# Designs tried in a protein design run: designed miniproteins, single chains. Part 57

Each design is a single chain, and the fold is of that chain. pLDDT is the mean over its residues in the fold that is shown.

## One batch from the design tools (miniprotein)

Design m1961
Fold by ESMFold2-Fast:
Formats: C-alpha cells, structure tokens, sequence
Structure m1961 (fold): chain A 102 residues (1-102)
C-alpha cells in the first residue's frame, strides 16, 4: 500500500520517498472519487490532506507540507461547489507536481 509507505517515509523524514508515495496515494484517491465520490466525502478527504500536511511539517518536509495544504484547499473548494470531478482533477494535478519534485 502506498499509504503505508508514505507514513513510514514521513516518520523517517525522507522527503523524496514521501513525495513519491504521496503522489501514488493521491492518484488512487482521485480514481476512487471518480467512481464513488460525494461532496461530503471530498470534504472529509480535504481534512485528511490537512492532517497529512501537518505531519509533514512536523517531520521537516516543507515541499510536501506546502503542496498538501494547497491541495486540501482546492479539494475543499471543489466540495463547496459540489464538483467531485474538480476534486479528482486537483488530486491528479497535485500528484503530477509531487512527481516532478520527487
């Protein structure tokens, strides 16, 4: 699971590894949202992304923290519009940016 590998990368402070596994986790989340996404579920995902951003900040991973915070805001804005497709697109764009930084 990319989520399990992400958690371990954050714990060890490996920014490159954390960026890579976060990108994969965000792509998986985008696929799930496209299949069964609801505005409420997307809003809950935004809260999870903010929590991960806080963990990344505490672990000294500034690039990951910034991108997770920015993505959480975009996902939250999409939820407010009821636009689950826009939320999935924001996650895919964030994954692409993380892959460039990794």
Amino acid sequence: SHVAKLVEAIKKGDEKEALYHTAKALREAAEEIRKVGTPEGVRQLADVLRGLGDQAKKAGLPKLSKLLDETAQRVSDAADRGDVQAAAEALEEAAEELEKLA
Scores: mean pLDDT 83

Design m1962
Fold by ESMFold2-Fast:
Structure m1962 (fold): chain A 62 residues (1-62)
Amino acid sequence: ASVYKATMGSDTITDLSTGKTFPLSDFKVLSKNGDNLLLKYTSSGSLFDCTLTESSLSCTES
């Protein structure tokens, strides 16, 4: 699965395999558990398992 990454303070998340960027505003938070987030990309319905750190958000498509 492709890894997606956003730096803290960025409005976009990048697919590291393709270099394509997506606006974070298109993602909805479905659940939070500590540093673990489940996001949904609203245009496709795809789910992303994410880990939040002080410097970045890293996601993999489910």
Scores: mean pLDDT 82

Design m1963
Fold by ESMFold2-Fast:
Structure m1963 (fold): chain A 88 residues (1-88)
Amino acid sequence: SEVEVVSAKETEFLGRPVLLVEVYVKGEVSDEQVEELLRKLKEELGAEEARVLFGKKFSNGDSYLVLEIVGEGIDAEEAKKIIKETLE
């Protein structure tokens, strides 16, 4: 499946650095793929937390996810690579 990172925004929540990533996937994303993605973001980027803020499955079979990645010094380009490799 094709994976597009629509946006990646560095922001802050209650004094904690956050990378907010919008992802569009041409095709279905399983719950197992989401769990694997969140695990990899924590283990490989050193994120304190990784979660799905919002998820939508479209009638055409496509998926949209908004990910919250919490941690200092999170590499946005490495996060994008992990997202693409896990959800492709």
Scores: mean pLDDT 85

Design m1964
Fold by ESMFold2-Fast:
Structure m1964 (fold): chain A 65 residues (1-65)
Amino acid sequence: MIEMEATASMIAIGLAVAGVKAEIRLEGDKVVINIEVKTEEQKKAAEEWAEKGKKLLPNLEVNIK
């Protein structure tokens, strides 16, 4: 579904603007976002986008390293 991909891409763009690198994967009906953080500020940005993303996508999984 293009809508799920568009929402995941929007989250990734938001993270990139905050200086955070994210990898988006589609696993069947799940959207998986793997986020690499280097600073506390990036971690907070990642957590905020994860919370927003889960409200938009019920099958969203976010992994923060």
Scores: mean pLDDT 75

Design m1965
Fold by ESMFold2-Fast:
Structure m1965 (fold): chain A 68 residues (1-68)
Amino acid sequence: SEIEKRAKEIIERLKALIAAHPDATTVNETLQMLIERIEKLIKEGKLTEEQVDIYERAVDSIEALLAA
């Protein structure tokens, strides 16, 4: 379950972003929806390596955007 481990790391990164930017309400709503989507994919066993790669790249981009 390397895919599941990576997905859980993405969820933790998203939670950390929400905690670091509490005033970013609209962004935080979107990040929370992404967390819920990833958690559902893990629970249903539908998560793919390609999806994890896409989500990791997305989190990297969001982190860079919020750091500016």
Scores: mean pLDDT 84

Design m1966
Fold by ESMFold2-Fast:
Structure m1966 (fold): chain A 76 residues (1-76)
Amino acid sequence: SPEIEELRRRAEREMGRAVALSLTLDEEYQKKLQEVMEKYETKMREAVKNNDAAGMEKTIKEFEEEVKKILDKARS
């Protein structure tokens, strides 16, 4: 599906950004971010296998929110 492939590229960009950001964080928040990345990579992989574009979009949005929460905590 062209839709799922576009969402897959978006997920790859968001994951790459999270990796880059993890290098700027304390070890505690770096570990939390790694756990979030692992959890959401699994969910994204499942959505791709099921050709579930809606589930993929939801998973990407939830990933972005969880990353933001960690960054907000790390910066406070």
Scores: mean pLDDT 86

Design m1967
Fold by ESMFold2-Fast:
Structure m1967 (fold): chain A 60 residues (1-60)
Amino acid sequence: KLEEIREALIAGDFERLKAILEEMGLSVSVTRVETADGVVGAELKMTPGAREAIHEAAEL
């Protein structure tokens, strides 16, 4: 799992990274953001557990 996270980080594959973290039971939070002119975006925030897993993977 950690090696897979590291590979996703190196490749810049955010979608794969998210899938691996979710498979490990580490949740990833998404915050909806709305601008004044009605445009809607999303901001992704990682839980502390997900951030720790990424940190460990980067160490490998």
Scores: mean pLDDT 63

Design m1968
Fold by ESMFold2-Fast:
Structure m1968 (fold): chain A 61 residues (1-61)
Amino acid sequence: MAPGLYRAVKDYTATRGAELTLRAGEVLEVYSEMADGYLGVRVLATGREGLVPAEHVERLA
């Protein structure tokens, strides 16, 4: 995936300290793609940062 704006397509519960819990519909800024299909993101509404699985987000721009 490329850096840019993404949206959470389903809820995700963080299982590790580096991960973010997501709610479906949250808009994210993606900064990096990590190993094993994880993305480094920031939730625009809250400013929370962390890792999320790429399969739980969809690129908007």
Scores: mean pLDDT 76

Design m1969
Fold by ESMFold2-Fast:
Formats: C-alpha cells, sequence, structure tokens
Structure m1969 (fold): chain A 77 residues (1-77)
C-alpha cells in the first residue's frame, strides 16, 4: 500500500509524529503477541481492521500474525 511506504518514512523520522507511531507499534506488538498465544484469529482480524486507516504498519503486523495462527491451526487437526 502507498500509505505503508509513507508511514515507514515517518516511523524513521525524528519528528513527534514518528515518535507517536513508534509508541503505537510498541503497544500493538504486546496485544498481537497475546492474541497469538491465545490463537485468537477473530481478535487478530479485528485488530487489523481497527488499525487499517490508523496505522498500516500495525495492521500488516496483525495480518501476518493471523496468517501464521491459521497455518498452525490447520496442522493441529
Amino acid sequence: MKKFQENLKLLNSDTPEGEKMREEIKKADREIARLVREMNIEGLEKLEKEYEDKNPIVAEMARLARAVVLAVLKRLK
């Protein structure tokens, strides 16, 4: 996504906006880790949708985590 590239540039900046984005990513990382441990696909999907417009980096992290959880669940039965 075009917005993803713009946000990556902002994330690596020494601006207040970049600092806020780094803080959001740190908080979201902890929540994603919790949802992965719980194998909560619905929670990960909801988090992805919540951050789609707000922070596309967090949305992509949630999407990738959901894909991994789905792959594991398919192999467990």
Scores: mean pLDDT 75

Design m1970
Fold by ESMFold2-Fast:
Structure m1970 (fold): chain A 60 residues (1-60)
Amino acid sequence: MSPELEAAFQAAAQRIWADPRLDEAQKVAVLRELAEAYDSFKTPEEVFAKADELIARATA
C-alpha cells in the first residue's frame, strides 16, 4: 500500500477517534467500515471522503 494512503488512513482514524459526537461503539463501527473499504481506496482524498460519510451517517 502507498505511504500516502496509509498516512491518510491513520489521520482519518485519529479524526474519528477524537470526534466528540461519536460514542465508543460508534467509533469502533466507523473505524471497522473504513478498514473494510481500505483496499478500494485509490487516493488520500477518497479515504477522508469515506470517513466523513461514515461519521455523518453515525451522527444522523
Scores: mean pLDDT 81

Design m1971
Fold by ESMFold2-Fast:
Structure m1971 (fold): chain A 63 residues (1-63)
Amino acid sequence: SLSEEEKKKLKEAEKEAKAGVVALLDSGRMTAEQAARVELTRAAEKLGLSVEEFYEKYKELEK
């Protein structure tokens, strides 16, 4: 199970990555598929995790 601190960090990293990606989408610099990939990668980088590690932890938040 994820700790409350880990859950908070995961949500904050995802929110910041999403905000940056929205700006790039609004500028017309990327497609929706590229945006989703960049969002996931940036969120993982903020926490020092691999994309796979971030995704596994994030799945627990969706339950």
Scores: mean pLDDT 75

Design m1972
Fold by ESMFold2-Fast:
Structure m1972 (fold): chain A 81 residues (1-81)
Amino acid sequence: DVVTATVEVTLPSEEQARAAMEEMGKLPGVTSAELVGPTRVRVDLRAPDGTELAETIRAVMEAAEKNGGTAEAVDITVSPP
């Protein structure tokens, strides 16, 4: 079983967006972290189950808030066994 999610994060400045992107890219379960706008970061996540996915999403949200931003889930997909 595999679960995936995409989270978009909006930051108050380009500097904070770059810092957040680098921090998020180091988190377990993050497959990519990319700057999609001057103050927006797109983060793709993959986990073996929903519990680990939720933990990674929480870590991404915490990194966003630490840098003065907000996060939202854009897409969530669950693959059956």
Scores: mean pLDDT 77

Design m1973
Fold by ESMFold2-Fast:
Structure m1973 (fold): chain A 92 residues (1-92)
Amino acid sequence: MTPEEEEKFWQDLFNHIYENEKKLAKSEEEEQLIKAQVLEFVGDLAFNQGNYEQAIKYYNQALEIYQKLGNTEGVATTQSKIAEAKQKLEEQ
C-alpha cells in the first residue's frame, strides 16, 4: 500500500468503530472518552501489525483527549504505549 492508502485504511477503521461506539454515549464527556478509547484501540491494532508509526499517531490523539478529560489512568497507559512503540520503531 502507498503511505496515503495506509493512512486512509487506519482512518476508515477508526471512523467505522467510533461511529458505532459513540451511540452508547450519554453525554459529551462520555463521547470524548469513547473516542479516546477507540483511538487507543486502533493504535493497539497498528502496534500489533508492526506499524509503530501509525500506533504512535493514534496513541497521541488518544493522549490529548485523556489529558483534556483529566483521565489520569488513560494518560499514564497511553504514554507507556507511546514509549514502547517509539522503542520498537528505533529497532526497525
Scores: mean pLDDT 86

Design m1974
Fold by ESMFold2-Fast:
Structure m1974 (fold): chain A 73 residues (1-73)
Amino acid sequence: SQQERDDAADALLEAGMPQSIADDIRSLSLEQTRLLLEEAADPSKSVEEKANEIHEKTGLPKGKAKYILTQIE
């Protein structure tokens, strides 16, 4: 739902995403946002592995996924 998408995007912002990419986060599909949040929370995977998984499952460009993941501290 739209509410779930908004909630997921807000969770990414709360995780330390800079406000400057908020529009990029809000433009993501619900699946892309959920998988980004899920992968960001997994400390066992490298950023490269996380970005590849997001790309394969959702079609989000690997470079964009990697960029977003590196903004979370």
Scores: mean pLDDT 73

Design m1975
Fold by ESMFold2-Fast:
Structure m1975 (fold): chain A 88 residues (1-88)
Amino acid sequence: SEDIKEAEEYYKKMKEYGEKSVEEIKKIDPEESKKMQEMYDKFLKMGKDSLDTTKKTGVLGKLSVKGGYDITKGMGDKMVQQAKKKAE
C-alpha cells in the first residue's frame, strides 16, 4: 500500500516535471521542445510500466519509478538551464 502510494507520487512528480521542462524549453526553442516531449513520453511509459510492477513486487517497482523520476529531473534540469542561458 505505502510502496504503491510512493510510486504513484514519484510518477506524478515525473510527469509534472517533464511537462514544466518542455514548456520552459518551448519558449526558447520549439524544435528542441519536441525532442524533449518525445523523450519524456518514453520515460512516462516506462514509469507507468514500473508502477504496474510495484503492484506485484512492492519495493522493486517503487525504486524503478523513483529511478525514472531522478533521471527525468536531472536531464530536465540540465536542458532547462541550457535553454535559459541561451535566452539570456
Scores: mean pLDDT 75

Design m1976
Fold by ESMFold2-Fast:
Structure m1976 (fold): chain A 78 residues (1-78)
Amino acid sequence: SDAEIQALLDAFLDDVLLAGARLAQESAEKGLSEEELKERQIEAINALLAAYLARTTDPAAKAALEALAQQILDSINA
């Protein structure tokens, strides 16, 4: 259902935001460059996408996850 897909996308976005917050803290503690932080953000998003896709059987939900992940990745590369 649309509601189930939306709940899945909300959970994915929450996990992306949590990973981003942890990477921002690690960057501050370790002195990561802007390029290194960006690479780690891309890696974290790709890893989360792979984990969510592995748990998802609905083709519409998979397409929605991939579309959301691509929008987030495009925003990082802007």
Scores: mean pLDDT 88

Design m1977
Fold by ESMFold2-Fast:
Structure m1977 (fold): chain A 110 residues (1-110)
Amino acid sequence: MLSKVQVKIFALMELIALESELYVLERGLNNPKVSDETLRARVLGVVGSAEAFLEILKQLEKVDPDTAKKLKKQFKELLKRFKELFEKAKSVLSPEEIERVKKVLEEGEK
């Protein structure tokens, strides 16, 4: 079982990763030389970090509900930004990958 400090650190690391991946995705969308395969990989990176954050958030809510509430608010703002970038990148994704993105966006709004 992770300590309270470890859970907080992992949650913060996943939010930092998510914000970094969103920055890289936005840069890729604004660069016409970036391939569809690279854009797809960047979208899937964002999804992976968001999924990891949602899992660690469940643990954080049990050990530190006040910190969980603050990080959840920050996460919702990052997901709102991801939704906008996702609509621009939608053409490079498979139907299954689109459903995976939608699931993360839906779960993150709760």
Scores: mean pLDDT 87

Design m1978
Fold by ESMFold2-Fast:
Structure m1978 (fold): chain A 65 residues (1-65)
Amino acid sequence: SSEIRRLRRRIAATHAAIGVLKAALDFARSQGLDTSGIERAIEELERERRRLEEELARLEAELAA
């Protein structure tokens, strides 16, 4: 379905964003910069990723029934 395809795209985008922020976190640590904002952003995206994955699993189970 179009909704499942949209969720998969959003999950992929969230994974990519987390990767970018983890690279930024490593850079910030190497420079002795404040990492709190980056860490908070990663935590928010990880929560969003889990939510989207749970929604995808629910929809896939519904489609299989």
Scores: mean pLDDT 88

Design m1979
Fold by ESMFold2-Fast:
Structure m1979 (fold): chain A 65 residues (1-65)
Amino acid sequence: MEVAKEVGDRILAIGLGIEAGVRVEVVDGKLAFVTETGSEEDLRRAEEAAREFSELTGKEVTALP
């Protein structure tokens, strides 16, 4: 894990969150995808965004309703 890569990861997370229609927040020092509408469809998008981010970066991330 490098500082420069961390900046890139934050930008990627925000981009994925916007694309999926979910919010990206830092919870207890970890990135989390939080649903904007709270709908089940929105939750599915948050989970997919978290999975994509994890696969692209190798970092653990949480999806929250």
Scores: mean pLDDT 72

Design m1980
Fold by ESMFold2-Fast:
Structure m1980 (fold): chain A 58 residues (1-58)
Amino acid sequence: DLKEYLEKNGFFLSDEEAERLEKAIGGDKSLYPLLVKVLKAFDGNVEAAIQMLKLHMK
């Protein structure tokens, strides 16, 4: 689900990267648009996006 949503928004990530992002948002599909916005802000840098999401969720 998340990987397909990301691909529709121009992010072609590995299964591992998509799973890490899904875990970072706690499986909450309502956060998919926020996740895309964060990825765009970091030019698709998954590590930076996860760090930013952790700061927002903690």
Scores: mean pLDDT 79

Design m1981
Fold by ESMFold2-Fast:
Structure m1981 (fold): chain A 82 residues (1-82)
Amino acid sequence: SMTIQVTVDGKTYELTLREGENEFEIDGVRIRVDLSGKSKKEIILMGIGYRLQGIGLKLDGRTDEANAYEAVGEALIQWGNQ
């Protein structure tokens, strides 16, 4: 497992990632991510996907959910780039 710090909208979050099933709670928003059998390239692509989902949520005015998806996406990209 690895702990990663990400900053979204001026707030810093600490996310602990591990191989297999991950569950995050960010400002009351729960996000579940299964990393089982994923290569580092696949993890980066998943992170990009979560960031894109965050953009969609922000356009819908769902700001807390958008920030949570951006934080998870950024953490996955950082972890996959190791």
Scores: mean pLDDT 88

Design m1982
Fold by ESMFold2-Fast:
Structure m1982 (fold): chain A 79 residues (1-79)
Amino acid sequence: LEEELYKKATEILEEVLGRKASEEEKNAATKLALAHLFEDEEAKKYAVEVLRKLGLSEEEIERLEERLKKLAEEYRKKL
């Protein structure tokens, strides 16, 4: 489950960025996906701040968050 989520979050992240993501960016995107899966508002906020510090634009963060939220909703339906 964690490996699959990391892989899917990475694919979404790289599509949003239009480039290969760094390991730090991949980890932050995966944490954001997990935060949406568990509806943890503090974890969402933390992951977004990490992505912002890593240099993602507000537009990239918005697109990433929408796609990861949708991914998390798909996983919740299977639980």
Scores: mean pLDDT 82

Design m1983
Fold by ESMFold2-Fast:
Structure m1983 (fold): chain A 56 residues (1-56)
Amino acid sequence: SVWDKLCAQVESMSDAEFEQLVKRNLHLFASFDVDKNGILDQGELVQARKALKAMC
C-alpha cells in the first residue's frame, strides 16, 4: 500500500525530504493542514511525521 511505502521511506528521511514527500502527497496529509491553505507549516509537518511513525 502507499502507507507501507511511506513508512519505509519516513524511517530514513530528513526533515527536508519529508517536506518534499508531503508536497507530493498532500491528499494523504490533508488532515494535518490545520490552516486549510494547501501547505503544511513546520509544526504541521512535525505532527504529520509523528503520526506516521506511530502508525508504523
Scores: mean pLDDT 72

Design m1984
Fold by ESMFold2-Fast:
Structure m1984 (fold): chain A 110 residues (1-110)
Amino acid sequence: SSELKEQLKNQVKFILTVLKGHLAPGAKTITKEQAIEALREIARGLGLDISDSEIEAMVDEVAAEFNSDTLDEEGLLLLAGRFLQRIYRLEGIEVSEETLEEVIEELLNE
């Protein structure tokens, strides 16, 4: 639904903001270690049942998708989206790959 898509976009933007908070001044990419730390901070802050090993696997999978040891804007958006999919699964809600792709595409075109 359009309402769900807007909610997902706002939630991805929140996660992205936390990830970007770990960028060095002037840097355009974040390291895998910085991304892992940022997501662990969100999980801890929100009391989410997401393990450190799951976060590490998620970051590694996204980095591999872009054939890179660092994450740029597109990589960070996908990572934020993957993390949000995991959060929704904790509540028994499935966010489809199609819905995630639409959310990321719309955010890249802002």
Scores: mean pLDDT 86

Design m1985
Fold by ESMFold2-Fast:
Structure m1985 (fold): chain A 83 residues (1-83)
Amino acid sequence: EKEEELKKEIELLHRVLRGDPEAIAQYKKDRAETEAKLKASPEYREEFLKQNEENAKYGIEQGFDEDVIKKALELLKKRVEEL
């Protein structure tokens, strides 16, 4: 469910922004996994960004914290662009 996925992502990002070491470690792990997938194909890169932009928009429409969602999307885009 997109709502549950976004809620967990938002909670994790809030913890990262507060300097929670466990949350920061989780975020770094997620980056490494994403990078491995994106290196497999440029098509995955485009599809992944599009899907995450859609998820971010959905979360904002559902009333989740726009600043947190926007920051999460920005960090994801950076991970994709750095490949």
Scores: mean pLDDT 73

Design m1986
Fold by ESMFold2-Fast:
Order: C-alpha cells, then sequence, then structure tokens
Structure m1986 (fold): chain A 74 residues (1-74)
C-alpha cells in the first residue's frame, strides 16, 4: 500500500541519517532530528497528492535513499 511505502521510506531515511552521523560525528543529534522532521513533513505533503503521483515520487525517493545508504556502507 501507499502507507507501507511511506513507512518503509521513513525507515530508510532514519538508517541513512544514522550512517551519516556514524561517519561524521560532527553531525549533531539535533540536526538528525530536524532532517527526520523535515522528511516526515515532505512525505506527509506527498501523501496528499493523487495516489499515482504520490507513489511515483515515493518510489523515486526510495531509490535515491537506497543508493545513498549503499554509498555510506562502502
Amino acid sequence: SLEELAQELLELAREALKLMQEKDPSITQAQVDQQLQDFQAWVDSIMTLPEEEARKLLEEAKKHIQGLIEKLKS
């Protein structure tokens, strides 16, 4: 479902930010929390769009974040 995709995307965003903080300890917890809040707000805004448009944008964001996580793990 679209809600499952949104939840998966938020989980991936948390993983990416955690990995970024682990690689760069100068990144504060406050900055991580703000980025997660901003990303949640973006996801919430996308969920107001027609389902087809929302799905396309969330799927593109998922691919982007997965690619970022892969780079951070290398």
Scores: mean pLDDT 86

Design m1987
Fold by ESMFold2-Fast:
Structure m1987 (fold): chain A 80 residues (1-80)
Amino acid sequence: STQDRLVRGLETLAEAVAKDPGLSPEEAAAVVALLRQAAEHVRAGDYAAAVTDLERAREIASDPVVRAALGAAARELRAL
């Protein structure tokens, strides 16, 4: 389903963020927590809450590659 694909994408991004040397451990932990929360909101069908979680993660992330990926995920959820 579309929800399963979106959840998988958010989980994959969380794994990548956890391994990213461009983020502090504190930033990585906060972004991962928000990505996990966004995945739960997607499972619940609450795409607006998931977008809010992703935008909060973008404010924390100092790595421009991570910020771009979070922005792309938020745009995909807004299109639903």
Scores: mean pLDDT 87

Design m1988
Fold by ESMFold2-Fast:
Structure m1988 (fold): chain A 96 residues (1-96)
Amino acid sequence: SPLDAAELEREVARAREQAARSPDPATARALLRLRERRARGETVAEEELSARERALLTLSELTRAGAPLDEILAAIERVDPATAAALRRLLAAEAA
């Protein structure tokens, strides 16, 4: 797995924290820099982003946009099926 359960749990916690309260400034700045780069037409080469990193950016962007969970999971699965499977397992554990 490109992302273990503990690492994914930390990333999900950060994403939720960004949505629920003032985001962690360092993480928010890194994500904003990447978004601004893309908005300016600067190509972050696909080779410079792992499938996991692209999946986590997709998670962050869609969560911020208020997309429904099904849409978020479908989008992540298109980017990295392994990360989507790990997210589904984490969500199932929280629902139990």
Scores: mean pLDDT 60

Design m1989
Fold by ESMFold2-Fast:
Formats: structure tokens, sequence, C-alpha cells
Structure m1989 (fold): chain A 89 residues (1-89)
């Protein structure tokens, strides 16, 4: 399955995004969510759509673990996915 290779790359992107998101939130708790939003949008434009979805998932999980409200965390993830879709349209 060529699908397995895409899933592995998406998991790697998710892991990296999760680690960077936690770091950004720990370094600046007051402005961290805004910095995460900027980071997710930037990385989404540079990644394949499948990897960008992985990165958005990793960032969402990290934000939820840190205690960011689910609605705010979901908003960041949706903006990241949107940025990846826009480059395909």
Amino acid sequence: HMMAMREERAREAAKRAKEETLKLLEEDPDNGVGKVSDYVEEIARKLSPFEAAGAAKGALEAMLEYGVPASKAAGVAIRGIGASIDKEL
C-alpha cells in the first residue's frame, strides 16, 4: 500500500507540529495560541495536503493537552487546513 507511506509522513508531520506547538505555548502562554495559528498556517502552505492535515491534527492535540479551549483549538486547525486547500485550488 502506497497509502502506508503517506500515513507515516503524516504521522511524522503531526509529531513535529505537536512538539513545536507545545514549545510555543510554554514559551508564551498569553500569546501562544496566536503564534501556533501563524505556525500551522505557514507549515500547511509548505506541506502536501495529507501532511498538512497531520500537522493540523498534531497542533490540535497539543493545544487540547495544554488546556486551550476546544473551540479555539479547532479554529486554529481549520485555518491550517484551509491554507493547504487554497494552494491546491
Scores: mean pLDDT 76

Design m1990
Fold by ESMFold2-Fast:
Structure m1990 (fold): chain A 61 residues (1-61)
Amino acid sequence: KAEEAFRRAAEAIQELLDAVDKGDSEATYRASQRLLEAVDEAAKATGITPEQAVLEALRLK
């Protein structure tokens, strides 16, 4: 359960980085919204802070 939430957050981070690299401002905005949602879900699922959820997602990359 928790591992799946962190995996989704890691995927969202990668998608955001790809959008930024392509210079697509609309895709970047959508990807950032998705990232915030995924990080919030991971934090709620594990009971940690959103900041800690981001660090854990980066560890999985």
Scores: mean pLDDT 74

Design m1991
Fold by ESMFold2-Fast:
Structure m1991 (fold): chain A 73 residues (1-73)
Amino acid sequence: MEEKEKAREEGKKKAQDLKEAGMAKLQRGEATQEDITRMKTAGLVLDMLNKEEQKREEEERRRKELLEKLREE
């Protein structure tokens, strides 16, 4: 599952790059409707990936905390 984690990080970077590239085109007045849509989609993808990552990390942390209490015995 480490590969999926790395793929998500790479996906976030690509989405961030797409968003920044689209914003740069907007500043230059070269942005098309597709560029705007890609920026919006990239933002949504980033938000979803962040939420999934946070939820999994919280579940893992809770599991580790439980294991620590059991180990304390």
Scores: mean pLDDT 75

Design m1992
Fold by ESMFold2-Fast:
Structure m1992 (fold): chain A 100 residues (1-100)
Amino acid sequence: SAAEIEEQRKEMEEVIEKAGAEILYEEDMPEKDLGKAFAKLKELIRELGTDYQVSMYVIPYYTEKGEKYVHVIIAARKTGPAPQELYDEQIALLEELIAK
């Protein structure tokens, strides 16, 4: 139900905030447009650099009309510097996902 989706969204926001992460992006979209969310994730990772762990959470649901949608949350937590090689690998993987 719509109420169950709202509850799942709220529970996810609470888990993210309790972990010390800040929500930077939140949007509902058709599942077929998930490439838009990967593009936003890549943008935020590049903007924030290696000092942050950036995570994307996806909650799938069906609309009242039966369309397949996702609720997307992107959150960042300051962790300190990560190896450059790991950062470069993450960007390359996201570029591959966006190209699909």
Scores: mean pLDDT 82

Design m1993
Fold by ESMFold2-Fast:
Structure m1993 (fold): chain A 64 residues (1-64)
Amino acid sequence: MLTEEERKLLLEVAKETIDQLRSAGLSDEVIRQTALAVVRQEAEYNNIKASDEELKAIVDEALA
């Protein structure tokens, strides 16, 4: 389970990634897939233990 601080970090990364991809005019599906990959990589880099479902939930929240 993610800590509040870890969740905030991943959510910020997701939001920044989504904003950049949206400005480039990419489709929502491409944005979602790319943001999920970036957030997963960031979690691994920072040794954050997150399930795929938790990472997807963060990306979905950032997209809303």
Scores: mean pLDDT 83

Design m1994
Fold by ESMFold2-Fast:
Structure m1994 (fold): chain A 93 residues (1-93)
Amino acid sequence: GVVREVEVEEEEVEVELKEGETLIVHLPDGSRVVVTVVSGKAVVIASPEGVKVIVKEGEAVAILTHDGKKYQVTLKEGEEKDVFKDGKPLPPA
């Protein structure tokens, strides 16, 4: 699959991902979010304040690495979640 990488500095970036694509987001604090679309399509909105994943169709998995810890979130069709917000990881549900 296609792997894309973005570094978030000052402005918001919006990336659309298709099935089998992976986006690696580097945040200013050194945190990293890896979003992989398992099926369908998703939109990732990344800013210095956080990373939001919106699943338009199918399923996506987001993995946050923050302060040496790894957090995994699975998102299904129609779900919209902040996987990182205001310098804090979203706890696994």
Scores: mean pLDDT 79

Design m1995
Fold by ESMFold2-Fast:
Structure m1995 (fold): chain A 80 residues (1-80)
Amino acid sequence: MDNISRYTRDILSQISDPSQRAQIARISSQTVRAIQNGDTDRAIQLAQQFRDFAISSNPSATSYADDFVRTVQRESRRVS
């Protein structure tokens, strides 16, 4: 969970628009809850939505967005 919060913070630092930041924070929060509930498929779907939105908001966030998805897959007990 701490790694997901760290990557979310890193991505938010790359996005200056307040509404885009709010959307990223909301998706991140929903992703964490899905992992805590053991809903692996929902967590992965939300992580992909997070990645797509982050990249659309700032292409410079691509590396952090990819790390976020990879971390969600690991935390959700999926091996990649």
Scores: mean pLDDT 76

Design m1996
Fold by ESMFold2-Fast:
Structure m1996 (fold): chain A 61 residues (1-61)
Amino acid sequence: MSVEEGIELLAKKAGVSKELAERLLRHESPKSLEEFEKTKDLIAPEFKEVFKAVIEEREKE
């Protein structure tokens, strides 16, 4: 899943704007894949791929 697809999915599922969804993903998502593994059980299954995509995009830069 791409970060762009993830933002659209979160916006659609949560009923929020794409702008708010992007802000939530970039500020509230775990900073690293290691942190994600510690918190993934607290994240709804449909959003796990979204948060993972955001983390992977940040680490590629």
Scores: mean pLDDT 65

